# Designs tried in a protein design run: designed miniproteins, single chains, continued (2). Part 18

Each design is a single chain, and the fold is of that chain. pLDDT is the mean over its residues in the fold that is shown.

## One batch from the design tools (miniprotein)

Design m4597
Fold by ESMFold2-Fast:
Structure m4597 (fold): chain A 109 residues (1-109)
Amino acid sequence: MEKAERILEKLKKLKETLDKIAAGVSPEMVALGKELSSLKSPQERIDYLDKLAGISEEERKWIEEALKKVDEELSERVTEADDAGDEERLEEIKEEAEKLLKEELRKQA
């Protein structure tokens, strides 16, 4: 598996876990949500989630660099679509964001 693909798989699993926490699907997921909410800073929450997903410090740096590039390209369009309530446009931007994230992560390989 390519380095970028491996990171994307970890991020996908992390998102699935966060969705389960938000939905309160089990006592274990509710407990994880409470633990995350008890963490004092955004950085502590990121560190906790990275450990849970098996994301290393080096992989986190690549993810943050890739996300900065994606944000620079798409943040204005996200704001415009969100302000308009255009769910279809938001889904299009989300697909573009996933492609850009994969491309930026591949450049770090």
Scores: mean pLDDT 75

Design m4598
Fold by ESMFold2-Fast:
Structure m4598 (fold): chain A 88 residues (1-88)
Amino acid sequence: GPLTSFTTKPTSVKTEAGGVDTVTVNVPHSGTYQIYVDGVLQPDAQVYDSNYKLVGSNGVATLDAGTYTIRGLTGVTLDSTITFKRIS
C-alpha cells in the first residue's frame, strides 16, 4: 500500500524566544517523516524523544510510535494541523 502519512493536533504548545513554537505530539506509526504545519513545510523543525535526545532535524525525522517534542516550528496554535508526511 502507499506510505502512511498522518495528521495530528499538538497536545501542548509553548512559544519560545524569537517567536518559534515548541509542541508535544503523539506519533502512531514508525516511519521517516517530513514535518508540516497547516500545509507549510517546517525546514527548521528539530525532533526530540521522551528523553530529550535529538532524533530528527531540518524538518525530517525517523521515528517509532511514541511521544515526541518538536522545536523550531512557526505559526502553531492548539488548533493547528501538524502533518507528518511519510517518505519511507
Scores: mean pLDDT 80

Design m4599
Fold by ESMFold2-Fast:
Structure m4599 (fold): chain A 59 residues (1-59)
Amino acid sequence: ATVGQVMRATGLSRSTAAEVVRMYHEGKTADQIMLELANSGRVSGSMAVKVRDFLLTLE
């Protein structure tokens, strides 16, 4: 996954999308990334779910 792909699929800011890409390349699961985003308060729960669903399409 690239930062641009995450941004286009989810509507996240570049900085948040870059964090998602970093976590994904570190081997974190889609569910783990969703939980970290929700716990950070940077995105809504619905946006965190969109990130998870997008990442599951890559598995």
Scores: mean pLDDT 80

Design m4600
Fold by ESMFold2-Fast:
Structure m4600 (fold): chain A 71 residues (1-71)
Amino acid sequence: LPSAEEMDALASEEEIEELRRLALEAERARAAGDLEKYAELVIEGVRLALEAAGASEEEIEAAVEKTRKAL
């Protein structure tokens, strides 16, 4: 059985892989000219990354709004 430290590392790797998957889907949407889907996927990635980092809901909402304004 993996140690608690190894389990934490594996969970982090799975989260990174999910973020990479979202980034690839966002790039495909952008390449297809689907800017609305691109924006939604980028925002979803920002939320997921901040949640994984332990950010508060207020911090997540602030970052999401800033991202929406940049898109």
Scores: mean pLDDT 72

Design m4601
Fold by ESMFold2-Fast:
Structure m4601 (fold): chain A 78 residues (1-78)
Amino acid sequence: SAKAEELRKKVEEEGVAITREINELAANNPDTIVPSSVPKTVATETEEGLELRKKYLEEEEKEMKKLKEEEKEGVKSK
């Protein structure tokens, strides 16, 4: 679904941004490797957000796998 793709992209961008912030913080403080050591504004990952992310990622994976199998069996194998 278009909404699922949009939300997945948004969650991915947020995840990348958070990871980058954590990596920058860890680079300045090598002993800091746990998200609990970063400000909440940087570590904004919530259980709800992570569950939504997993749900949309699985939906995307399912769609991609389905299309890939159809292409392989229909176009390449048939």
Scores: mean pLDDT 57

Design m4602
Fold by ESMFold2-Fast:
Structure m4602 (fold): chain A 81 residues (1-81)
Amino acid sequence: SILDEALEVVREAAGQSEEERIELLYRLAKKMHERGYSLDQIDTLLTWAIVEYEEESGDRETAERLRKAAVEALERLKKEL
């Protein structure tokens, strides 16, 4: 499912540099948009996946970095539309 894919990408991005984190989340967001998801739906799904990661890991610092990366990824996508 798209939820499982989003969580998998978020888990991978958690271990990466800031630049790679943004790139991974940007690619996910773009793929979701190409599948017909709205920007609001993509934002909701990314937020859900990051919250799930925070609950599983207990790593609030990495979750905050992921939230920042998701915002930057969505802003990049918005500029390309």
Scores: mean pLDDT 88

Design m4603
Fold by ESMFold2-Fast:
Structure m4603 (fold): chain A 87 residues (1-87)
Amino acid sequence: HMEKIRKIQRDIGIALRLIGLAFDARLRGEEESAELLLRTAKEIAKLMVEDKSMEEIKKVIRKTLEQLKKLGASQDILDAIEAILKD
């Protein structure tokens, strides 16, 4: 059952990366971006519990990326989210 275990490990890794980016956003004074990133991490945790596909997880992350662009998030944060999507 290695595929399912790898999926869970990947989902957890994505959620942790989003939490790290949220703290980075707060250090930059980007509070709205930080709150959005934390909400996205929570949503990914829910999708993980529901055993949803990586494509459904990427769909949530893509929506978050578009919302971060509208909030004027720093390019470093946008680039990090795009890097997650390339995995």
Scores: mean pLDDT 80

Design m4604
Fold by ESMFold2-Fast:
Structure m4604 (fold): chain A 91 residues (1-91)
Amino acid sequence: SEKDEVRREVIFVEAEVGLMTMQVWVLKTLDPSVSEEEKKELEELAEEARRLVDEARAAVEAGDLERARELIRRAEELIKKLKEKVKKILA
């Protein structure tokens, strides 16, 4: 069903957010070259992506599949921004 498809999409994006959260934790904890401003920005992006995924899951359970898909796409955009920032910090 469409609801099952969107639920699987939420699970996959949630896993991606989890991996990026771990990467941010590693940079915050183990890399002294990362500034406090950069650490805060990475944390805020990861937290926002997590909130969007949580909202998407709630939207799926409520049957609002259009909103769930919009929230998933927004979360994926934030994950992309987070990956790009991590790459710039490590360069």
Scores: mean pLDDT 85

Design m4605
Fold by ESMFold2-Fast:
Structure m4605 (fold): chain A 87 residues (1-87)
Amino acid sequence: SMKKLEEGLKKLKEAERLFGGRRLEEALEKFEEAFKLFRELGRFDLLKKELERFKELLKEAKEINAPEEVIEFLEKVIKMIEETLKE
């Protein structure tokens, strides 16, 4: 439904804000909620798009020697999307 898609996109936006604020644990929880909603809606296109985006972010983060906590967070998000796609 459009309402559930809007809810998922809102949670994704909130997760992005939390990530930007370095509230990594809260960001991870909101990303998980958003990805589960996308899976429920059958929006595998959105999940695959986010997977590729986070893989690029991880590559860029490693190239600039980002803090280890940020690298680990990005790896956890990637793993979460991959596990969500398996379900």
Scores: mean pLDDT 87

Design m4606
Fold by ESMFold2-Fast:
Structure m4606 (fold): chain A 79 residues (1-79)
Amino acid sequence: MAAEAALAFELVTKALIERGVPEEEARRYAQELVDAALRLGVPPVHVAEIFVELLKTKSPEEAVREAIREAEKVASEIE
């Protein structure tokens, strides 16, 4: 729902800013991630949590790509 999407957006944006990503760029990545989750029918907060874990070992760009890939995989396994 809208509240969950907003929470996911804030979690991703905050994590990226903590890694030194400029605010505008962080918001862009967060929007791409949330939009993908909503389009695939996967909970945005779940995708945001995967992204934050990936961000510990990967670049922001790679973490976004991998998180979207995981969302696609989850969507294919959920009815």
Scores: mean pLDDT 81

Design m4607
Fold by ESMFold2-Fast:
Structure m4607 (fold): chain A 66 residues (1-66)
Amino acid sequence: SMDDLLREKARELEELEREGVRLVVEEHDWAGTQAIQERIEEIIRELAEKLGISEEEARRLLHKVS
């Protein structure tokens, strides 16, 4: 369902954000931080495409379920 998809993607986003913080604070890994940001944008793009909405609307939906 759409709700299951949104929950799944919100969970992935939360895990990526947590990893991004770890890379900055603990590892000082600039390249790893960029890779995390690219993956976050990829998730937003994939969700927008699947739902037939804009990337901005997809970001808003993910924020609502977080």
Scores: mean pLDDT 80

Design m4608
Fold by ESMFold2-Fast:
Structure m4608 (fold): chain A 74 residues (1-74)
Amino acid sequence: SMEEILEEILEELRKYMEEKNVPEEEAKKFLEHARKALEKMIKDLRAQGYSDEEILRITTALALHEAELYIEEK
């Protein structure tokens, strides 16, 4: 389901932020923004006919890249 995909990606992002020693308050703020963007993206990809496995792979890669850029800005 969309909810399962979203929660899986957010858990991966949380672990990545923790591994990079991002402060808890900054990580929470990023994850809140990421949730909204990911919900939109998952819905769009689903509408285009991508499978749940493809959506998870694509959105996870993009989300981790955005997290990396967010950390690098600090």
Scores: mean pLDDT 82

Design m4609
Fold by ESMFold2-Fast:
Structure m4609 (fold): chain A 72 residues (1-72)
Amino acid sequence: SAEQLIADAEAARPLFKDNPEALKYFDKGLEALRNGDYETAAENFEKAYQAAPEGSPARVAAKGLADRAREL
Protein backbone atom coordinates (compact mmCIF):
# COMPACT_ATOMS: atom_id res chain seq x y z
CA SER A 1 0.00 0.00 0.00
CA ALA A 2 1.02 3.65 -0.36
CA GLU A 3 0.89 4.08 3.43
CA GLN A 4 3.31 1.16 3.90
CA LEU A 5 5.65 2.54 1.23
CA ILE A 6 5.66 5.96 2.97
CA ALA A 7 6.52 4.29 6.31
CA ASP A 8 9.32 2.23 4.72
CA ALA A 9 10.69 5.35 2.96
CA GLU A 10 10.69 7.33 6.23
CA ALA A 11 12.57 4.46 7.92
CA ALA A 12 15.14 4.49 5.08
CA ARG A 13 15.72 8.28 5.15
CA PRO A 14 18.78 8.11 7.51
CA LEU A 15 20.63 6.04 4.84
CA PHE A 16 20.79 9.20 2.67
CA LYS A 17 22.26 11.51 5.37
CA ASP A 18 25.82 11.49 3.95
CA ASN A 19 24.84 12.42 0.36
CA PRO A 20 23.00 15.78 0.15
CA GLU A 21 22.04 15.38 -3.54
CA ALA A 22 20.56 11.88 -3.01
CA LEU A 23 18.75 13.13 0.12
CA LYS A 24 17.28 16.10 -1.81
CA TYR A 25 15.76 13.79 -4.47
CA PHE A 26 14.70 11.29 -1.80
CA ASP A 27 12.81 14.03 0.10
CA LYS A 28 11.09 15.14 -3.14
CA GLY A 29 10.05 11.52 -3.77
CA LEU A 30 8.72 11.11 -0.23
CA GLU A 31 6.71 14.36 -0.50
CA ALA A 32 5.26 13.19 -3.85
CA LEU A 33 4.26 9.87 -2.21
CA ARG A 34 2.47 11.76 0.58
CA ASN A 35 0.59 13.76 -2.07
CA GLY A 36 -0.45 10.64 -4.04
CA ASP A 37 1.78 11.55 -7.02
CA TYR A 38 3.34 8.12 -7.55
CA GLU A 39 4.88 8.92 -10.96
CA THR A 40 6.77 11.95 -9.55
CA ALA A 41 7.75 9.85 -6.50
CA ALA A 42 9.22 7.10 -8.73
CA GLU A 43 11.14 9.65 -10.85
CA ASN A 44 12.66 11.34 -7.78
CA PHE A 45 13.58 8.03 -6.10
CA GLU A 46 15.29 7.05 -9.39
CA LYS A 47 17.26 10.32 -9.27
CA ALA A 48 18.19 9.54 -5.64
CA TYR A 49 19.40 6.12 -6.85
CA GLN A 50 21.59 7.77 -9.53
CA ALA A 51 23.00 10.29 -7.00
CA ALA A 52 23.77 7.68 -4.29
CA PRO A 53 27.21 5.99 -4.26
CA GLU A 54 27.46 2.56 -5.92
CA GLY A 55 27.26 -0.25 -3.36
CA SER A 56 25.69 2.00 -0.69
CA PRO A 57 22.59 0.96 1.29
CA ALA A 58 21.05 4.29 0.18
CA ARG A 59 21.39 3.29 -3.50
CA VAL A 60 19.75 -0.11 -2.87
CA ALA A 61 16.91 1.52 -0.87
CA ALA A 62 16.30 4.21 -3.54
CA LYS A 63 16.00 1.57 -6.30
CA GLY A 64 13.50 -0.45 -4.25
CA LEU A 65 11.43 2.64 -3.44
CA ALA A 66 11.37 3.74 -7.11
CA ASP A 67 10.28 0.26 -8.28
CA ARG A 68 7.55 0.07 -5.60
CA ALA A 69 6.23 3.58 -6.40
CA ARG A 70 5.87 2.56 -10.08
CA GLU A 71 3.62 -0.35 -9.01
CA LEU A 72 1.11 2.04 -7.34
Scores: mean pLDDT 88

Design m4610
Fold by ESMFold2-Fast:
Structure m4610 (fold): chain A 63 residues (1-63)
Amino acid sequence: MMLTITIRIQYDPDNNTYNVTIIVRDKNNNIIGTLSRTYSSIDDARRNIPQDIQQLIDNVQNS
């Protein structure tokens, strides 16, 4: 199944946090999965984003 993944990383200077939003769309451009996480550092975001993407893909493909 063809999936499109969009990742948005937004830095919040007031809280010194990184807000990550991951959106998975199907071949018809319908949103079929979303995940939002807040990370305390860019290193935490970098470490966790691949796992977050994989979790979303697994949930979508196995449902």
Scores: mean pLDDT 80

Design m4611
Fold by ESMFold2-Fast:
Structure m4611 (fold): chain A 76 residues (1-76)
Amino acid sequence: MEEREAARKIVEALKAGNFDEAVKILVEMGLPENVAKELAEQAKKLVERYSDEFVERVLELNIRILKKNPEIAKKL
């Protein structure tokens, strides 16, 4: 799955209250489960305050970065 398509599906899942689905998509993208949960929790906070397009772009970028450097998730 492409990062942009994954980001869109994650935003849809979070808006529907399906947190577990958002985490599952992130794990399928190659993130460790603990990193996926942390990113999904941060994204959940963002979807309440920002536009879907903004959150999708933030998720796409973070998925790319975290796939290379999972340890930085501790700073999120």
Scores: mean pLDDT 79

Design m4612
Fold by ESMFold2-Fast:
Structure m4612 (fold): chain A 68 residues (1-68)
Amino acid sequence: MSADEWRKIADDERKAAKDVKEDTKKKVQELREQGKLKEAKELEAQGFTAVGILLSGSDFNEEMAEKL
């Protein structure tokens, strides 16, 4: 894989992480407004875990691009 291909994958994963973070915040706020505080906390934890995985993948793919 070329360095440009690794960078593109890293950029795509960062964009996905941003979208997941924004969607999670919106859904958590909606649940809190409905009084579903336990569901809001659970969704927030799941969303931030998913963002962390995507960002870790992005960092790995950028390191691979730098090594090429």
Scores: mean pLDDT 77

Design m4613
Fold by ESMFold2-Fast:
Structure m4613 (fold): chain A 69 residues (1-69)
Amino acid sequence: GEEAAKEAARELVARNGTLSIDEVAEILVKHMGLSEEDARVIAQFVDKDGSGTLSLEEALAAIDLASSL
């Protein structure tokens, strides 16, 4: 669910400083029930600078967007 997804994002940021597009997409698939395609589109959409890495703020925005589908 949404809370488990947010917890996973916080743990990855605590370990690595940032999340990759692939890590955020995996969280959305595993915890939010999205397809891999939809998860990647959402993760890429919230990556505002196109760096391929997401801050905790961007990852949480992706989870919030997924919960609105």
Scores: mean pLDDT 80

Design m4614
Fold by ESMFold2-Fast:
Structure m4614 (fold): chain A 108 residues (1-108)
Amino acid sequence: MKKLLEEIKKLLEEIKALVDSFNQYLEEHRDEIRARLAERQEINDLYNEMLKKYREAVKLRQEAEKNKDSPEYEDLVKKANELRTEADKLWQEYQDKVSALEAARAAA
């Protein structure tokens, strides 16, 4: 009877160690999943912000072209060019991040 009780106690300790190891593994994997989701959201945000700035730049250029004799013409063209430059930078950042992610996936 005593030997069986000691074997049961040892088995329970081994099961507890396995459950604890599995829970630690799940917590570590949750952090990795969260990090990957955050990286994907950042890439999507860059793309959306880039599109928004390109659309605004196009709109400002169209307003400028309709009113070439307007005193606001030069300011509208300048703002459109600034937005385009910002959009081009966001597009480069997007491409760099996508390329880095694809390289990391190929290495895994």
Scores: mean pLDDT 80

Design m4615
Fold by ESMFold2-Fast:
Structure m4615 (fold): chain A 90 residues (1-90)
Amino acid sequence: SGEELIEKLVEKLKTLSLDEQFAALNKFMLILQDNLSEEDIEKAEEIAKKFKEALENGDKEKAIKYFEELARYALEVNPETARKALEEVL
């Protein structure tokens, strides 16, 4: 299920450095940008901005929370694209 992929993402992110989390977000966003509508990309970018701000402040736990929020949003608007993006990061 999508929920199982999100749980795997959260557990993986806990083991990653800040730089590795940033790389994972960039990979995730590239897949979304290639497959989502412009409106959905704009909303995803707003959540990604919050992740980036948390990461720049060294707040790993807050960054993980925003990445989870982004993944949940992607699953709501385009489940097939979200699953592909999650599998590429895992």
Scores: mean pLDDT 86

Design m4616
Fold by ESMFold2-Fast:
Structure m4616 (fold): chain A 74 residues (1-74)
Amino acid sequence: SMADIEEETRKEIERFLDAAREVSDAEGQKIVDEARERFKKAKTMEEMLRILQETAARLEALDPTIAERIEAKM
C-alpha cells in the first residue's frame, strides 16, 4: 500500500541521515541535524524528497567524497 511505501521511505531517509551524521565533521553534522528537524515537519513524500536532495547537495558541496562514505555505512 501507499502507507507501506511512505513508512519504508521514512526509514530509508532516517538511515541516510544517521549514516551521514556518522561520517561528517562538525559542519556536516549541523547540516544533518537541520535536515532531521525539517523531516520531522514534512507532511508529504515530495517535501521529504526535496529535503533529502537539498541535504545531499549541501553535504557534497562541503565534501565531494561524502556520498561514497555514506553508502559504505548504509
Scores: mean pLDDT 83

Design m4617
Fold by ESMFold2-Fast:
Structure m4617 (fold): chain A 63 residues (1-63)
Amino acid sequence: ATADQLGAAALAIGGASAEAASRAGEAFRKNPPKDTAEAARLLAEHAGVSEEAARRAAEAAGA
């Protein structure tokens, strides 16, 4: 998945703010996740969403 798709999924599913989703997207551009599990971990850390919400967002974005 693209960094933009991961950020958008965090906003829509994880309840992240638009600002937090934007920051997560920038982090993903610099260090692209290798798989869904890594994408979920990075999303939880950078977007401030729960691990369950991060996992759903990463899956929805096709990571």
Scores: mean pLDDT 69

Design m4618
Fold by ESMFold2-Fast:
Structure m4618 (fold): chain A 90 residues (1-90)
Amino acid sequence: AAQDEAIRRQLELQISDFAVQVSEVVEKYRNDPEKAIKKLDELLAEFNQWVAEMLADPALSDEQKAYIREQQARVNRAVEALKAHLRKKA
């Protein structure tokens, strides 16, 4: 449905923007992994807040909410893996 496509597109754009910001933080703080981790935590908190606001829409179906939560979980897992990698360099 058109609404499902709109939700997918909005999530894809937000995740793509988030990935760019993550890459910029990692490059900017390449020699300071502790600061990179703190900035990643800040970016992830902002992303999770945006997702929470999206999920608060009462017009969303249970299927749409499940999809959004699945994408949120994937992003959170990817950030935790990246933070673990950065901690090994510190």
Scores: mean pLDDT 87

Design m4619
Fold by ESMFold2-Fast:
Structure m4619 (fold): chain A 80 residues (1-80)
Amino acid sequence: SELEKFEEILEEFEKDLEELKKEIEENKDDKEKQKEYIKGLENGIEQLKQLKEVAPEELHPRIEKLIEELKELIEEIKKL
């Protein structure tokens, strides 16, 4: 179903985010890598906003939670 396809996309996003958090921790002293991560996260937020426009309403809270998690992670990186 369309719902299952969107759920799979969100699961991939969530897995990628957890892997990225580990990479950020490993690169705490790498300012160039941190700039790349911020750019990637900003792109991810835009992709999630676009996904929300077409996704079933029942998935909107999950997408919004992911957007907020990405925003929080950007702020954490900026404080490193």
Scores: mean pLDDT 87

Design m4620
Fold by ESMFold2-Fast:
Structure m4620 (fold): chain A 68 residues (1-68)
Amino acid sequence: EPLRKAVEAARAAYDTEIANLEAKLQSLEDAGAGQQTIDDYRTQLDNARAEGDAKVSRLEAEAEKAAA
């Protein structure tokens, strides 16, 4: 059903996005990037986590409402 698939897709996309941002942050740290660049990327990672969590929670609530 579409809502369950949307939740699964959102979780998979969220996991992939976070993994890519974490890998990029590690690459920047290994390359000796400036502290500002590292801080900016950490902020992006934190924002991506918050947005991903909110999106998944919204879709889960929609799926729960549809199941009732």
Scores: mean pLDDT 80

Design m4621
Fold by ESMFold2-Fast:
Structure m4621 (fold): chain A 81 residues (1-81)
Amino acid sequence: SAKAEKIAATVAELGKKYGLSEEVVEYLTRFLTERLRDDADLSEESIEKYIMASLHRIPDEEVRREVAEAFGVNLPETVRT
């Protein structure tokens, strides 16, 4: 869908900016596509803010850790929400 394509493009640019692996970029694209509404702001800044606000909601521990480290957010290894 157009939404998924825009999210994928934006997450790919964030991945280049922050040094995220291809696997994490793909995971975040799916995660955001499932959670963001069709009318959501898909700008790089809005997606970045949404990811940072939702780090603790990412069920994959490895993905959560890599994104947190890349974005400069210190999360404990065992985060519970």
Scores: mean pLDDT 75

Design m4622
Fold by ESMFold2-Fast:
Structure m4622 (fold): chain A 95 residues (1-95)
Amino acid sequence: SQLQRVQQLVQVLSHQIDEFLGQAVDNKKASELLMQAQGLVVDALNSTDPEEALRLLRQAIEILKEVAKELKDNPELQKEIEEFIKWLEQQLAEV
């Protein structure tokens, strides 16, 4: 189902945010933004509406784009996040 596919992508995003948080510990702004994205992820996983889950997932992606902008001093992590965003947006185009 659409909801099941969206929630699978949300679970992947949740795992990646935990990894990014571990790598961004020295960047307070990036960490705060990642925690905001994690809140949206929790809401999306608790949603029973595929349109709501998808909207929350898209909002979390926009926050990840902001995280990448805050990581100018960590180009390796910035690239990892940008590549993950690109992959996730490609997956969403097929939903």
Scores: mean pLDDT 89

Design m4623
Fold by ESMFold2-Fast:
Structure m4623 (fold): chain A 66 residues (1-66)
Amino acid sequence: SHMARFEAALARLLAWARREGVTAEQLAKVSDEEFRALAETVLGRPLSRAEVRRLRRALIAELEAE
């Protein structure tokens, strides 16, 4: 499902951010297009503009909650 695909992508990005020491503050400073390039590399697939915005927002929120 769309939600299951989103949660799987978010989990992979969160694992990547934790492994690489990427912070919420750093991600907040990155543009949507820069985030797209990073996220597409990590996930191994193209992302729509809507997916980029949603994943960036969710990833920042998860890292801030830590």
Scores: mean pLDDT 86

Design m4624
Fold by ESMFold2-Fast:
Structure m4624 (fold): chain A 61 residues (1-61)
Amino acid sequence: SREEFERRLEELAREARARGLPESVVRWLVDEGRKMYEAGMPIEEVVEAVRAAMDGFAALL
């Protein structure tokens, strides 16, 4: 559901902030996650994709 997705997306945003990612990167991750979901991607696949992107950004810290 959309409500379940938004909850998972907020959890991902908190995780990104906890990892020390800048707010600009957190916003980008959230926006990309929404685009993937709106394109019909399942919630778990969106979560995996956002976490993979998050790992990539964290490696640049």
Scores: mean pLDDT 85

Design m4625
Fold by ESMFold2-Fast:
Structure m4625 (fold): chain A 66 residues (1-66)
Amino acid sequence: DAEERARELREEAERAAREFAAYPGWAKHLRDLGEEIVRATRRSLELGEAGRAAFEAFVADARAAL
């Protein structure tokens, strides 16, 4: 379920942001990415498979940012 995965990714981004509290720029970037991908993925769910690609890209970006 892409919606559940989006929620989990956003929660992980928020937890990572808290862990990166000493680096406020990275923490904000992670939260912004999480919110943006959740929004994009929700819209893409109505159009089909595009949401999956957005999720995969978000996961890769989040790991790179961490």
Scores: mean pLDDT 64

Design m4626
Fold by ESMFold2-Fast:
Structure m4626 (fold): chain A 81 residues (1-81)
Amino acid sequence: MYLSDEELDRLEMRTYLEVQEALAAGDRAGAAAILREYAATLARHVPRERALESLERLRDHFATVDPELAAIVAEILAELR
């Protein structure tokens, strides 16, 4: 079953917070794992167009604050086909 727009917005917000917490703890590998788990959840429970839009917003957010994480999100975007 697909997530609603409200459920997707909540998941996206939770993902931002979890990534920020991992980075604050110095756990860059954990931050990357959180992003990949988010993408896996989107691939299973969100139509492709909405998944791409959510990941594009996440990439754009990290492009200004952590270019390395933005590159990981860009790689995930390329994998979604």
Scores: mean pLDDT 81

Design m4627
Fold by ESMFold2-Fast:
Structure m4627 (fold): chain A 108 residues (1-108)
Amino acid sequence: MSLEERMELARQEIIEAVSDWPEEIYEVVKIAMEVIVETARRRGLSWEEYRDVAYTILGEVTRAYARIQAGEKLTKEEIVDMIVEAVKDESEVLREVAEEIRKRVRES
């Protein structure tokens, strides 16, 4: 399996895994996975680098989901603001991915 095929399969499996989660989370995950795959292609990321970026971003989304499960009402915009804040002192790649996710969510 090529790196490209592996990334696309991982994206599909992740999106399918969250398909029954709250709509706000599902929409953010769909946009996040699109941005992560596009950034991995553009920057020539390895599978390990792609995985680390995906795990970091999805970890923040999972924290937002835990807050929603606890009874909080979070918008898509609030969820992406949480992601951006969480990675502000992280790598340039993570900051770029988080900002692009926020931009696309706010334009949707």
Scores: mean pLDDT 86

Design m4628
Fold by ESMFold2-Fast:
Structure m4628 (fold): chain A 94 residues (1-94)
Amino acid sequence: MTETTALTTAEQLQAVSDELRALAALTGQAASEVKVPLGTEFTKTTLRVSPDREATAYQYRYGDQPWITLSIFLRDLRTGEVRAVGPLTVPVLA
């Protein structure tokens, strides 16, 4: 049970992070990062996956919450269609 939960959370986060980095490397595009304080601090990272695809990642942290929430959206620039992946929650250990 614990292994399944840990595998789901940690593996999902790692897969998402690795996927975004791999996509950035393949496209040669730099990620754009914007930090906005909104009672809740969050970071928005956007990168071009292909000429007609874009990935946007939102990282949320509520004040002193012991976890971070990550939401990923894939946008099709040709059609304007958006596909959601996540949200995922990751504990902040140290």
Scores: mean pLDDT 53

Design m4629
Fold by ESMFold2-Fast:
Structure m4629 (fold): chain A 65 residues (1-65)
Amino acid sequence: MSEEEKKEEILRLLKSDDPKEQAQLVQLLLEMDKEFAKQVILEFLQEVEDPQIVEKAKYLLKLLK
């Protein structure tokens, strides 16, 4: 999967309310390079205006410490 495809998949999963897709998102982020995963989430935080998605992204950044 290309880096662009990974970014699209992460954004799709962030917008999902399905608990199974939320678990998939966490697993995908943990399997990626931590620095790359953090950068992708930080980029999305600049582009996303939905407060619920922003809170999810901040929580995921905490998990990627």
Scores: mean pLDDT 75

Design m4630
Fold by ESMFold2-Fast:
Structure m4630 (fold): chain A 68 residues (1-68)
Amino acid sequence: PVYEAENEGGMKATIEFAREPEVGEEVTVKLTLEDGSVVELKATVLEKKGDTLVIRIGNTVFTAKRVS
């Protein structure tokens, strides 16, 4: 599934998960930044509410909404 994510600093990214994640899970995700850069890194799922996730990547927290 694909999510559109934004952090508290206004940074936007597209996050692709291999499968639907669960709360408390640390998973490898494909992150596409606004400049088109693609990186694979670990994300921790902090909260899940419907189609919205709160995830942590390193020291940055993103709010992500499912788009596909």
Scores: mean pLDDT 80

Design m4631
Fold by ESMFold2-Fast:
Structure m4631 (fold): chain A 61 residues (1-61)
Amino acid sequence: MTAADFLAALGEGRIELPDPRELRAVLAFVERELAEAKASNAPQEVLDRLEAAVRALRAAL
């Protein structure tokens, strides 16, 4: 699975992460990616996917 496929599946709720520390690490990573995407004016579809992933990870924590 590529990183992009992983983030898409995570945002769609298709992946369950087994460890809360791994969930927090992934959340921190996705939040940084979202901030960088916003700073670089990434397409809205990319922003929507990253925001969905952040929301899903926060709900899982």
Scores: mean pLDDT 72

Design m4632
Fold by ESMFold2-Fast:
Structure m4632 (fold): chain A 97 residues (1-97)
Amino acid sequence: APKLVLKITVLSDSKIFKKGESFEYEVEDADIDKTLGEVIKKALEKHYGIKPEDIEVTGENADKKVSDLKVGERFTVTVYIKKYNETVTLEVEIYAK
């Protein structure tokens, strides 16, 4: 089966994230039963070095398991950065490799 991939694009500027930045996170078997919000926290830690406890991820599908997401879906989530009291909007696209 093709590997599930989250393509994450930053839609607004922040202290940590710049508008227009984009990266991919390959969903691992260990992640499949995690919520999208938990997996986005892991992806942001890996790409930007921001700790999961320093952010909150909310918005569309954030509380859904990644196993319930479908290839071709596109939606937005909000990341609250506690240290800077700042919010940033991310676009998330679900695709397969």
Scores: mean pLDDT 84

